# Designed miniproteins, single chains, continued (5): the designs that were tried, part 51

Each design is a single chain, and the fold is of that chain. pLDDT is the mean over its residues in the fold that is shown.

## One batch from the design tools (miniprotein)

Design m17849
Fold by ESMFold2-Fast:
Structure m17849 (fold): chain A 59 residues (1-59)
Amino acid sequence: SSERQQLLREIGETLRRIGDETQAYLDLRRGQRTGVDLGLSPEQVAAAQAAAARLAAAR
């Protein structure tokens, strides 16, 4: 059970890094990736999209 919890934390941290400035931003902007496919909550998807929009508007 603890190992499963650690894996979920690792996935969340990886998605955070991806959402900051990597391919996930491009995929989200292109509309090719959905939050459902990534197992993200609607709130997490909205936050990632907002961050991507801010980055696209010049950092």
Scores: mean pLDDT 62

Design m17850
Fold by ESMFold2-Fast:
Structure m17850 (fold): chain A 94 residues (1-94)
Amino acid sequence: KESSKKYLEALKLYEEGEKKFEKGTREALEEAVKLYEKALELEPDFYRAWRNLGEALLALGRYEEAVAYYERALALNPEDERARANLAEARAKL
């Protein structure tokens, strides 16, 4: 009950964040960041939300913050190839 409900709420927030990210405006990307942060409050191990938070920050030109979130994702899951690739991209922008 609790785990399933929190996961579904986090997934809904993540999906709303994805729609904002796809819109690609500065305002929408900032909204995506907030939605992913809320998803992670419910499910801190939701790795897709960690990566997408980093991707939204990368798109906003906030490269140092993007690096920090990808490093955090990798601290939780060191073998996440997507987070590793995104970290390398963010570092290349610095």
Scores: mean pLDDT 82

Design m17851
Fold by ESMFold2-Fast:
Structure m17851 (fold): chain A 82 residues (1-82)
Amino acid sequence: SGEAEVAPGTEELVRAALAALRAAGAALDLSGLSDEEAARLVAAATNAASPFVVEIRIEGDTATITLSHAGEVVARIVNELE
């Protein structure tokens, strides 16, 4: 379960960023890393050739992914961890 919000008019850009994040996540083994180290690696992998800034915050059992473009938040995705 999760929540996702996307700013109007940015849907194509957000879709591309989410596809890149999923591709990076599928290629990364995050087991054995701290939550902060895992978040940094995913952000670095996603942003290497992207105009987006990706911030991942893990608090308790909740992971929040924030996508920003040109200094503005364009998407926020909240996921409950198992």
Scores: mean pLDDT 54

Design m17852
Fold by ESMFold2-Fast:
Structure m17852 (fold): chain A 78 residues (1-78)
Amino acid sequence: ESLEYYEKGLEYLRQNNYEKAREYFQKAIELDPNFSEAWANLAVAHYALGNYEEAKRYAQKSLAIDPSNELAKAVLEM
């Protein structure tokens, strides 16, 4: 379920539909709050929407769960 929402989020992210990507990544983390990859991609979607402070917070959340998450590190360097 959580992985299923995450995969839908990735599909929308590839389509540059950042609103739908954000929605599905939020659904993924609601089911699995420790899903580091979902938090990192939620940060990417927020950054793309111009929500830079939210992007930073979600990237930090991802790194708190998995300090090796390269996507979350990349968001903080943007």
Scores: mean pLDDT 89

Design m17853
Fold by ESMFold2-Fast:
Structure m17853 (fold): chain A 67 residues (1-67)
Amino acid sequence: MKLSPEEARELGRLLKAASEGDEAAAERAKQMLIDAGVSEEEAERVVRAALEGDGSVAERVIHQLML
């Protein structure tokens, strides 16, 4: 489960767009998380938290994937 700095920035941008109501960005963010090695269940949870406006969960997960 590792993201490049470029992938992490793109994921953060997509999760922010999802929190603003962009369903396509939410779906793309979920797929990027799965491709990075996050389970489908965990990816769904992260995307749902972002849609609910909890940016701290998204930031923490991105930081963990970059580590």
Scores: mean pLDDT 74

Design m17854
Fold by ESMFold2-Fast:
Structure m17854 (fold): chain A 66 residues (1-66)
Amino acid sequence: MTLLIETTLPVEELIGLMLRLMGDERFEVSLVGENGLRVRTTLSEEEYAALVAELRADPRFRVREL
């Protein structure tokens, strides 16, 4: 499954999120410009739904399923 995560936070915060996600081998993360992350994941359906819900609960992030 693939997500696009966009934010208006400083690039340092975006890099912090990227590094946290890259700590788990089930995540492939790449930068999209200076304000977005493309995230491919092999998570279970339940874990993926939980991740999407958590990210969407934070108004600083815009999450689009690809």
Scores: mean pLDDT 78

Design m17855
Fold by ESMFold2-Fast:
Structure m17855 (fold): chain A 93 residues (1-93)
Amino acid sequence: DKRRRAEELRRRAEELKKELGPEGSEKIMGEVSDLVAQSRELLAQGGGSAEAAELSKKGEELLKRAEELLEEGKEKADEYERLSEEVERLEKE
């Protein structure tokens, strides 16, 4: 019972890990945060340059993508951490 459950949870965690990346949720969250910060900085420093209009569009799209990734990544990272802890508990038992 416990072994079968641990194996199923581990399988799920491994699939989530594949989607989140090899190093785990922290890297994805960091990359998303960095993208958001960069986008915001570009938008703030736009300052009326001709390139600002094009960068504004790119920044908006990057923000949308980062927001979607953040939402998805956070949900997956949270699930992965919960699963990982559950597996460790089951293995300890």
Scores: mean pLDDT 65

Design m17856
Fold by ESMFold2-Fast:
Structure m17856 (fold): chain A 76 residues (1-76)
Amino acid sequence: LYEKLKEILSKLSDIQAKIFGTLYREGPLTARELAEKLDLSQSTVSRHLNELVEKGYVVRRRDPKTGETLYESALN
């Protein structure tokens, strides 16, 4: 698992690697929470999250209780 994580991180931009690494370590998070943790705008985080979902590295899901969109590493 850690070896796979290293391979993925080496193929990502610095910002994408930070987003992916944070999701891998801290579990499911909203785009807002990621933006706060990484000191980035929500629009920047959302753009990179969409790319990571397209590549299959991140999974998008909806919390049925809150209606919020949660993002999670595909490796967890």
Scores: mean pLDDT 80

Design m17857
Fold by ESMFold2-Fast:
Structure m17857 (fold): chain A 62 residues (1-62)
Amino acid sequence: GPEARAALRAAARAGREGGGAAASSFWMLQKDGLLSEEQGREGMAAARRGAEEGARTLEALA
């Protein structure tokens, strides 16, 4: 129903915005030596993919 669609839009927007923030967090953790170069790279890629999927979901719900 309309409520489920609104919830999905909110989740997709959060994914888009949160993915960028998460990518920055992975970069900082790698820079601080808390993550390996590989872990940082994989985390950033996953976070950016999540942001892209969120953006695509929002476009599909327009």
Scores: mean pLDDT 79

Design m17858
Fold by ESMFold2-Fast:
Structure m17858 (fold): chain A 59 residues (1-59)
Amino acid sequence: VLSAAEDEALLLRIPGVGPELAARLLAEFGSFRRVREASRADLLAVPGVGPALADRLLA
């Protein structure tokens, strides 16, 4: 299982994801895998996630 630090590092590789947003995504979804499995609408509900970033998270 990946640690929270490893999940955060994976999220930080995505253009437009900063440390604060990575922490919010992990708080809401639990892991990088869960973020990737989330619906586009669920990602857009997170403060700081716009349409372009939601599309990048799901790519």
Scores: mean pLDDT 78

Design m17859
Fold by ESMFold2-Fast:
Structure m17859 (fold): chain A 74 residues (1-74)
Amino acid sequence: MDPVLSEEELEERKKRLLEQMRELGFPEEVIEKVDELLDKYIEAHKAGDLETAKKLEDEIKRLYIEALDELAAK
């Protein structure tokens, strides 16, 4: 995620990502956790706390990749 995006753009990207995850069959628990982390990411970004935003972005990416690996493994 680009740190120059507006809050509105971040919220839109969040909605799109969550919709894509549901369409791909991600577990609801994972989707809910990503949703929570994205909310924290947007708040950190809005507050100008780019270090916290980066840590949250990294955690979201790790969860997404881990869930994709589990989904691919069946």
Scores: mean pLDDT 78

Design m17860
Fold by ESMFold2-Fast:
Structure m17860 (fold): chain A 62 residues (1-62)
Amino acid sequence: SLTEEARELIKEAERLLEEGRYVEAYDQAIEAQKLALKAGDYKLAREASELAARALRLAFER
């Protein structure tokens, strides 16, 4: 399902953040947000959005 795909992308984004791969983590989190929105899962979309914002901050605000 779209919800399951979004959850897998969130897990991958979290892993990429742990590895310091912030731009790739951001890209995965944004894709997860898009899938969550298509599924109508607004809570999951918010989680993905917050993860994307965190990744972006870590990439550019040193």
Scores: mean pLDDT 87

Design m17861
Fold by ESMFold2-Fast:
Structure m17861 (fold): chain A 62 residues (1-62)
Amino acid sequence: MLITKPEDIKPGLIVELPLYGKGKVVSVDREKGTVTIELDNGEVLTLPINSLLGIAKVLGKE
């Protein structure tokens, strides 16, 4: 399923990003509009939520 709204982004979701591969959402800051994702390779990214909308796929589980 494609992420289409900010409410779909929750800690613990497994997502796929086109350029980064698979990662897990570790935190969401709705006030700042940012999300922090830990990638499979151990890198941690903080991205604007808008950067995920229509781009990131939910692979994972709750």
Scores: mean pLDDT 78

Design m17862
Fold by ESMFold2-Fast:
Structure m17862 (fold): chain A 59 residues (1-59)
Amino acid sequence: GAEAERLAAEAVEAARAGDLERAQRLGTKSVILASEAGDEALAARAAAEVGRAMREAGG
């Protein structure tokens, strides 16, 4: 849903800003909300996008 997508986008922005703790927290919430809504594709996409942003920011 819209909330899960918003949280994923905010998690990516937090990762790019170097706030990895906020990125992890928001990313986890996004995946949980998507999964609870039955949107496994959104949950997988959110996990992949946030994880990638965190890896790129942490290197």
Scores: mean pLDDT 83

Design m17863
Fold by ESMFold2-Fast:
Structure m17863 (fold): chain A 59 residues (1-59)
Amino acid sequence: IDPDELAKVLQEIGSLTSDPLIAVKGANAAIEALEEGKSPEEALEIAKKVIEELEKEKS
């Protein structure tokens, strides 16, 4: 995994939610996807879905 690509994905995830716990859960999902060999774009889309689901549950 390229550290620069990981950092960019994590920065993008942080911009998607104001809740730090939801951001951490999204970041963990992205890291797992990258470890599975998925692209940074795929990892980010997975994290977005996780964040959206958690924000709906919070509301």
Scores: mean pLDDT 78

Design m17864
Fold by ESMFold2-Fast:
Structure m17864 (fold): chain A 115 residues (1-115)
Amino acid sequence: MTKEEFKAAVDELLRDVRAGAEIVDIKIEGNKLTVTVRLPDGTERTYTIEGSKENLEAVKKALEAAQRATADEALFVGYVDSEEQEKEMRREIEELRAAFEAAGRTLADYVIIKL
């Protein structure tokens, strides 16, 4: 899986979960994460994401956080290719935390995935 394919698959999955999809099953087997979600209309979708075990565990953490977040809570998921990008992203997360609080929302959690 390319970095762009990984990001696209994770972003689509997170959008479904934040839109009210229920996580039916989630499993990591080797270099693959398989997630089955049930959409609000009752249809099921299965996502297969390939990556390092560290990245797949980070995706799992993001999905669990997204499922637990309320309407007033936000989750941030970011992707970085370098330590410099990670430092900048951590600064942006603190600025986002302040912006969400000013808007009457809470940044409940964040996950940074190294690609």
Scores: mean pLDDT 82

Design m17865
Fold by ESMFold2-Fast:
Structure m17865 (fold): chain A 61 residues (1-61)
Amino acid sequence: MERVARIGIEAFVRLSMSGEAVSPETRTVLLTAIDLSLGVPLSAEEREEAERAAREVEERL
């Protein structure tokens, strides 16, 4: 889940600088990064989906 947190922060910084529209994948990564920072337990399914979304966002950054 470290990748999800890292990519979530990176995407947030880039969005704050560019003003670009938030994609569904970017939104998923940002929300999951927030949950991780709050210590919210994630299911295996939620972790898999967040990792998939993080890979897609990372490719676009």
Scores: mean pLDDT 71

Design m17866
Fold by ESMFold2-Fast:
Structure m17866 (fold): chain A 91 residues (1-91)
Amino acid sequence: SAEAEAALEAGRRLAEGVRERLLSLGASEEAAQRVGDLVLRAAEAAVAGDEERARELAKEALRLAAEALEAAGATEQAETVREALAEAEAA
């Protein structure tokens, strides 16, 4: 449907924005691409109605993002992402 296509496009834009933000904070290109890919896969799973898989992929994206930010020395941003991950894991 047009609504599903719009949701996938929003997911693609979010994935790209996350990748660009991680790169701007000093994350490696490989790490930023891996996180972006997981964000896109989570969006695709959500649009397909697989909420469990979308949640798992989103949590993995947060894990890798926190690791990438810590490796880059972006400590405050890594802590913020780890807090988001803890919240997601508790839900």
Scores: mean pLDDT 87

Design m17867
Fold by ESMFold2-Fast:
Structure m17867 (fold): chain A 106 residues (1-106)
Amino acid sequence: KRFTAVATLDTTEATVVRMTATVKGGRATFTVAGRQVGGADVENDLVQEAGDGETAYLGLAAPAGTTRFTLTVRVTADEASTEIEFAAESVTTGETLPVEKTVEDL
């Protein structure tokens, strides 16, 4: 199964967004991409693996304006029982960003 988490940042100055994903059961591979709304991709090519109880911490540069960050998680073991907890925050402001989570095929 695949989890997708989306966090959107709207900022007046360049900042760093921290996205956190914690694996509950099983193992997963994380891929992160950022895309500015109406603009270019930001922070592609981040890949991290995590197992049960492990947390991926991903720092992503965001330019001024609106940036949408997508964290894609592919479950690699114990697919039926594996859950992912997502969080996102602006490092510059400490603001917690809402995360929209979707699960494909489960």
Scores: mean pLDDT 68

Design m17868
Fold by ESMFold2-Fast:
Structure m17868 (fold): chain A 70 residues (1-70)
Amino acid sequence: SEKAKELIQKALEALRRGDLETARKYFEEAVKVDPNNPEAYFLLAEVYRALGREDEAEKYFQKAKEIVKK
């Protein structure tokens, strides 16, 4: 999805600036637009880990792994 790619690009730019909350928001929107994209879930899990939110990080990491196995 072009919309999901655009959201991922904006999230990555936010990460480059150290803006973790903006990155989280854009990655969350990306997984809502394209719920079968494992890369977006892996990146969202990394952002949650960087935010110190380990339960959410594990949840999204497991979701990404589940999608890759299909």
Scores: mean pLDDT 85

Design m17869
Fold by ESMFold2-Fast:
Structure m17869 (fold): chain A 81 residues (1-81)
Amino acid sequence: SKQEILKEALELLERAIEALRAGDVETALRLVEEAVKLVSQVDPELAKAMRAVLELMRGSSRAAQITYARLMAGELRRLIE
């Protein structure tokens, strides 16, 4: 279902935040890309917005990357309700 896919994408974003906290930026960005791919199956416009945020993350500090990932996770949590 849409809700199940969004929950899986949220779990990937939570893992990405943990990877960023551990200093593993490569794993974190890959996990965000996987989350975007899942979201694209149920909400292409949201996935497009998440892709734009992912590109901002590539040029950002670790603290900013964590903030962006948290914001995306918060949006998915809001939609799962």
Scores: mean pLDDT 90

Design m17871
Fold by ESMFold2-Fast:
Structure m17871 (fold): chain A 59 residues (1-59)
Amino acid sequence: ELLEFARRMYRVIYNYYLEKGLSEEEARKRALETLRQALKAMGVPDELIDEIIAELEAE
């Protein structure tokens, strides 16, 4: 469930950066970094954040 929530958040952030005119590669990098910061702010443990980011990078 947390992974599904993070995947949806990632897609929203990724599309936001694409609309700003960033390349797919740059939008991906910035979206993952933004997601990491958001998850930390919500109190998600670093180990779980790393797993979530790795899953999204693999997809």
Scores: mean pLDDT 84

Design m17872
Fold by ESMFold2-Fast:
Structure m17872 (fold): chain A 71 residues (1-71)
Amino acid sequence: MPIDEREVSEAMARMRLSILARYGGEPVSLADLARAVGLSRSTVTRLAREFEAEGKLVVDEEAGTVSAAAP
C-alpha cells in the first residue's frame, strides 16, 4: 500500500502535540519539532494552530514555541 512519508511525519507531529496538550511540560520549539519529524516549520505551525483552535495548545510566534493551554 502506498504510504506517504508526509502523512507519517504529520502523524508523528500530531502525536507529539497531543502528548504536550494532554501532559503539559516545557514549551516545545516549533523549529526543533519540525526537524525531529522531518516537516517544514510552517507545516508544524499549522498543525499546532489546529490544536490552538481547539483550546489545547498556545502558539507563541515571537518565541517560535508551542505550549499546553490552561484547561
Scores: mean pLDDT 78

Design m17873
Fold by ESMFold2-Fast:
Structure m17873 (fold): chain A 111 residues (1-111)
Amino acid sequence: PEERERTLRARLVKAASKIQEAIDAGNIEEAAKIMVDTALSLPDEEEQIRAAERLARFAVQKLIEKGRLDEIPKFEEAMIKYVKEKVTDPELQEKLIEAIRRGVERALAEA
């Protein structure tokens, strides 16, 4: 439904703003935590996976735009680490890790 999609978009925009603030502050660990916590706050597994991919892509794109390419591997590792710490279901854990990797790969391909 359009209303559900609008609510998801609003949450992602707010999260993107906070992720941007953390990146600008030089705190990529905090940016990774905000991303994972935001994705896990969504009610549906499909929405969690979609949010993880979109937010990972957004954050990596911002690192690329700032010339901070050397931080991308550390940022990806931080996101994967928090997923492993927060998600005990092995299937959901793997799906979220794959979504994060897709987001990172797409941001790099678009650069």
Scores: mean pLDDT 84

Design m17874
Fold by ESMFold2-Fast:
Structure m17874 (fold): chain A 93 residues (1-93)
Amino acid sequence: MAEERARLLREAAELLRQAAEAAAAGDAEKAVELFGRAAELMTRAADPEADEELLRKAGEVARLATRERIEERGLAATAEGLRQGAETAEAMA
């Protein structure tokens, strides 16, 4: 269902933007929570084969925004990565 897939990807993009704002505000825990929700929506939008590979690449970006990666990279760099992830999810919608 193309309309459902596009809807899920747009919702994921919005959650990624909110995660970027949380990271920029210094709230690593909220950023991880929102990013995890976005990754789940992207996964739900995937077809078993063709779309899964594209969304798996977007999910890789989501995986990098874990608490450990946020601590390693710093909150500003994490916010920038999350913003780029949102742009990617929106482009796939």
Scores: mean pLDDT 68

Design m17875
Fold by ESMFold2-Fast:
Structure m17875 (fold): chain A 60 residues (1-60)
Amino acid sequence: MEEEARERIRAVAEQLLNDGFDEETAYRAAVMTGQALGLPREKAEELAREVVDELLKKRS
């Protein structure tokens, strides 16, 4: 289930970054997505930060 949450968080963050939104907006949406999937806030924040950081390094 955590792998599915990570993939959905990644999809949301990637879409927002591709649409021209900033890192803060993508991170916030990723945290909200994780929480909506049933993750505790701390875990959602951890996963969102990890995913957004990975996407930013690959975005060029």
Scores: mean pLDDT 79

Design m17876
Fold by ESMFold2-Fast:
Structure m17876 (fold): chain A 66 residues (1-66)
Amino acid sequence: MTPEQRVALYEEAIARDPENANAWHGLGVALAELGRLEEAAAYYEKSLALDPSNERARARLAEVKA
């Protein structure tokens, strides 16, 4: 599955459940793979707002902001 296809998949998941922290995190990962690092950071922050215990989202946010 391409990063673009994963963006569409996670956007659909968020439309069904806007509280799905994993979908926000997955959207951030797909955007980071597309080189859209500022958008990826915003979506990692959204994921962390919904699930502050997500260590992977915190680590990825730190990497993108470095």
Scores: mean pLDDT 82

Design m17877
Fold by ESMFold2-Fast:
Structure m17877 (fold): chain A 82 residues (1-82)
Amino acid sequence: SRADLVAQAERLLAEASEAIRAGDYATAERLFREAARLYEEAGLVNVAAGVYDELGHFHRDRLHDDATAERYFALARELRAR
């Protein structure tokens, strides 16, 4: 159900926050991407776009990877344009 997808996405975001606190940025990114996919599947496209914006900010500000950041920002814009 949509509620089950949202609940799973929220649990993944909580786990991603814990991974960030532990310095496990690779796990955090994987969990954020999974959460965004679940929000998109639930029809919450703007919420999914917000998760991709957070990934863009994370890559730009924490990892200094502007190329990956721009790809996530582009993905968020594409989702919002639907």
Scores: mean pLDDT 89

Design m17878
Fold by ESMFold2-Fast:
Structure m17878 (fold): chain A 82 residues (1-82)
Amino acid sequence: MEEKRKKAEELLEKAREALEAGKYEEAIEYAKEAARLGVDDPELVAEATRILAEAYAKLGKEEAARDLLRAAERARELAERE
């Protein structure tokens, strides 16, 4: 799991950088890959989902962004309480 976690964290960082650069489609791809590799890490999945929500909101997909934001909040709360 160490290799997958490290790769997921690297992808999460790239997703954040892409989001800051206005490369929303690229941020979505990196965040999806990070969530896929870090699926067993609720905190990482929550952060990746939050980035997805922000990127979708920037692309004008408000419905998808709201659904993703709620999912990220739920995942974060679940991770915090476990």
Scores: mean pLDDT 77

Design m17879
Fold by ESMFold2-Fast:
Structure m17879 (fold): chain A 72 residues (1-72)
Amino acid sequence: TVTVAFTAEAASKATQEQVAEVVTSHGGQLLTFDSSANFFLVQAKVPEDKVDGLQKELEKIAGVTLKKQILL
């Protein structure tokens, strides 16, 4: 079973929380949820068959930069 990791960088705490909610509602697993004064990070792992739907929802959120990587 192929699993895909996402790293999402958010412009705000509210955006970071929206990313986490979208990930978990689409069956993704949160790996990290870190924040600082100017940097908000979410890393998550999802099954390959959920990737397209999740990516499309995350792309609708303003202030998100997405990086997608296949986990072996």
Scores: mean pLDDT 72

Design m17880
Fold by ESMFold2-Fast:
Structure m17880 (fold): chain A 70 residues (1-70)
Amino acid sequence: SVEEEIDELIEKTRNKLREAIKAGMSQEEIDRLFLEGGIEILKKATSKDQITKANQKLLEIYREIREERA
């Protein structure tokens, strides 16, 4: 289902960002990876509700990553 594809992309994005932080990538590079992942996720979202939920999950991931780096 589209929801399963979105969830898989969210997890891939989260893991990719964690690996980037462990590798010592710059904040600009991490932001770029986050943006690229977000675009792929939003391409799969077909309804306003799916877009809203995806954006909320992406924002949560970004906050978690920012806190881990601080």
Scores: mean pLDDT 78

Design m17881
Fold by ESMFold2-Fast:
Formats: C-alpha cells, sequence, structure tokens
Structure m17881 (fold): chain A 57 residues (1-57)
C-alpha cells in the first residue's frame, strides 16, 4: 500500500545518502511496486528516480 511505498522510499533515500547503491535500489524497487499497486503515480515516479540514482553509484 502507499504506507509501505512511503517507508520503502524513505529507506531507499537513506541508503542512497549513505552511498549504498544496492540497498537503495532494492528499497526503491519495493517502493515502486507498492506505489503502483496503490495507484500513487507521484510516489512511483519518485521511486523510479531513486532507482536511477542508485544505479549511477
Amino acid sequence: GSMDAQRGLAQAEKALAAGDGGAALTAAHHSYVEARKSGDEELAERARAVMEEARAL
């Protein structure tokens, strides 16, 4: 649900700030899937952006 998506995104952003691309990618992907299930387009786009940043690490 959207709460799981919010939590996943927060974990992804923390991992990204710590330089942990693998953890960031995993958490962002989980957030993306949950956001899509709940129809939260804004959250899904934010999760996708974090996945791209994680891949660049």
Scores: mean pLDDT 84

Design m17882
Fold by ESMFold2-Fast:
Order: C-alpha cells, then sequence, then structure tokens
Structure m17882 (fold): chain A 78 residues (1-78)
C-alpha cells in the first residue's frame, strides 16, 4: 500500500541519517558534505512524514507545525 511504501522509505532514510550521525559523533566533527547529506535527508524525511500525516488524517495545522520544527532542525545542522 501507499502507507507501507512511505513507512519503508522513511525507515531507510532514518537508518542513513543514523549512520551519518554516528560517523560524525565518532570522529567528533561533521564535514560539509556530511552536513549537506544530513540536510537533504531531513528535507526528504519531512516531505514523506507530511504525506504520511495527511494519509492518517492529521489536521493541516499539525502538519504545518511539524514542518516548522523540521526547518529549525535543518538550521541547527547548518
Amino acid sequence: SELDRLREEIEKLLERLRELAEKGRKRGSFTEEEKKEMIELVQRLTTLTEQLMRLQGFPQSEIDAFRAHAQKLIEMIE
């Protein structure tokens, strides 16, 4: 189903984000390339999560709030 496809894609992106975060943590720093990839992963995760929220019947106000929080997270990574 569309719901299952979204969940599977989200899980794959979360695992990649975790791998990058762990690598940077072990090294004690993040490269510009790693930061860029993390931002791209968070942006893709945000898009897919918004789609998932819409399919689950979340009101637009909650989706907008989630988007705003995701944007702040991106700013913190940069």
Scores: mean pLDDT 85

Design m17883
Fold by ESMFold2-Fast:
Structure m17883 (fold): chain A 63 residues (1-63)
Amino acid sequence: GSELLRKAAEEALKAGGSAAGAAAGYDAFVQTGNPLAKEAAELAARGASAEEAARLLYEGSKA
């Protein structure tokens, strides 16, 4: 599972985003199995904030 975390962090740094947000999203995916946590990690890698990533995870848990 570490490759997704590493890739997300690298993409986040290149986009000027938050590596911490990408890592948090990936960790949530590993802990919960929620596919929106993976999407949140990818969004953070593209420059979204950790807050945006957390919001997407929360929204997905309600669906």
Scores: mean pLDDT 58

Design m17884
Fold by ESMFold2-Fast:
Structure m17884 (fold): chain A 61 residues (1-61)
Amino acid sequence: MNEKEREELLHEIEVSLLVMAATIALKAGDLEEARRYADKLEELGETELAAAIREEVRKRE
């Protein structure tokens, strides 16, 4: 495995973990934590996922 392949895999793992953490936070009613995970996803370039989580937060406010 070269460095680029490793970085791509780590990026996918981090995105998956953040999405799962955001979903758990939403179900628990931790809206501030869900927003934090959305911000982190946006920092990783996952703008659509971040927007989806922010919309779910908005629906629960």
Scores: mean pLDDT 83

Design m17885
Fold by ESMFold2-Fast:
Structure m17885 (fold): chain A 63 residues (1-63)
Amino acid sequence: SAELQALGRQLRQRYLEKKAAGVLSEEQIEEIERLSREALRAYLEGDLDTAKAHVERMLALLE
């Protein structure tokens, strides 16, 4: 969906900015990468609600 694509772009930008700034712990990076894999899997399986929930969780971790 357009909303999920927009959230995904926002997530990628924030993650890369914070990672480049060195403000993320190794545990936070590992958790984001794990949630990212699960979000992608859900998206490919057509479970857009689960994909969106994982993206929103990652955005919350990056606040």
Scores: mean pLDDT 84

Design m17886
Fold by ESMFold2-Fast:
Structure m17886 (fold): chain A 64 residues (1-64)
Amino acid sequence: SPELQARLDALVDRAVAETRGKTREERLKIYQRFARELSSIPGVTDDELARALRRFAERDAQAR
């Protein structure tokens, strides 16, 4: 749904913001927490989860 997609996008934005100025180890912990948080949301499909994680990884790489 559009509301679910907006929630996923907001979670990606928050997770990416949290990686700013962090070490590689701290960013890995943020990624792992983010992945668990996404997996706990009712109605999130495997495809939506994969897209959100990919977007996080791409934006983390771009911010470096």
Scores: mean pLDDT 81

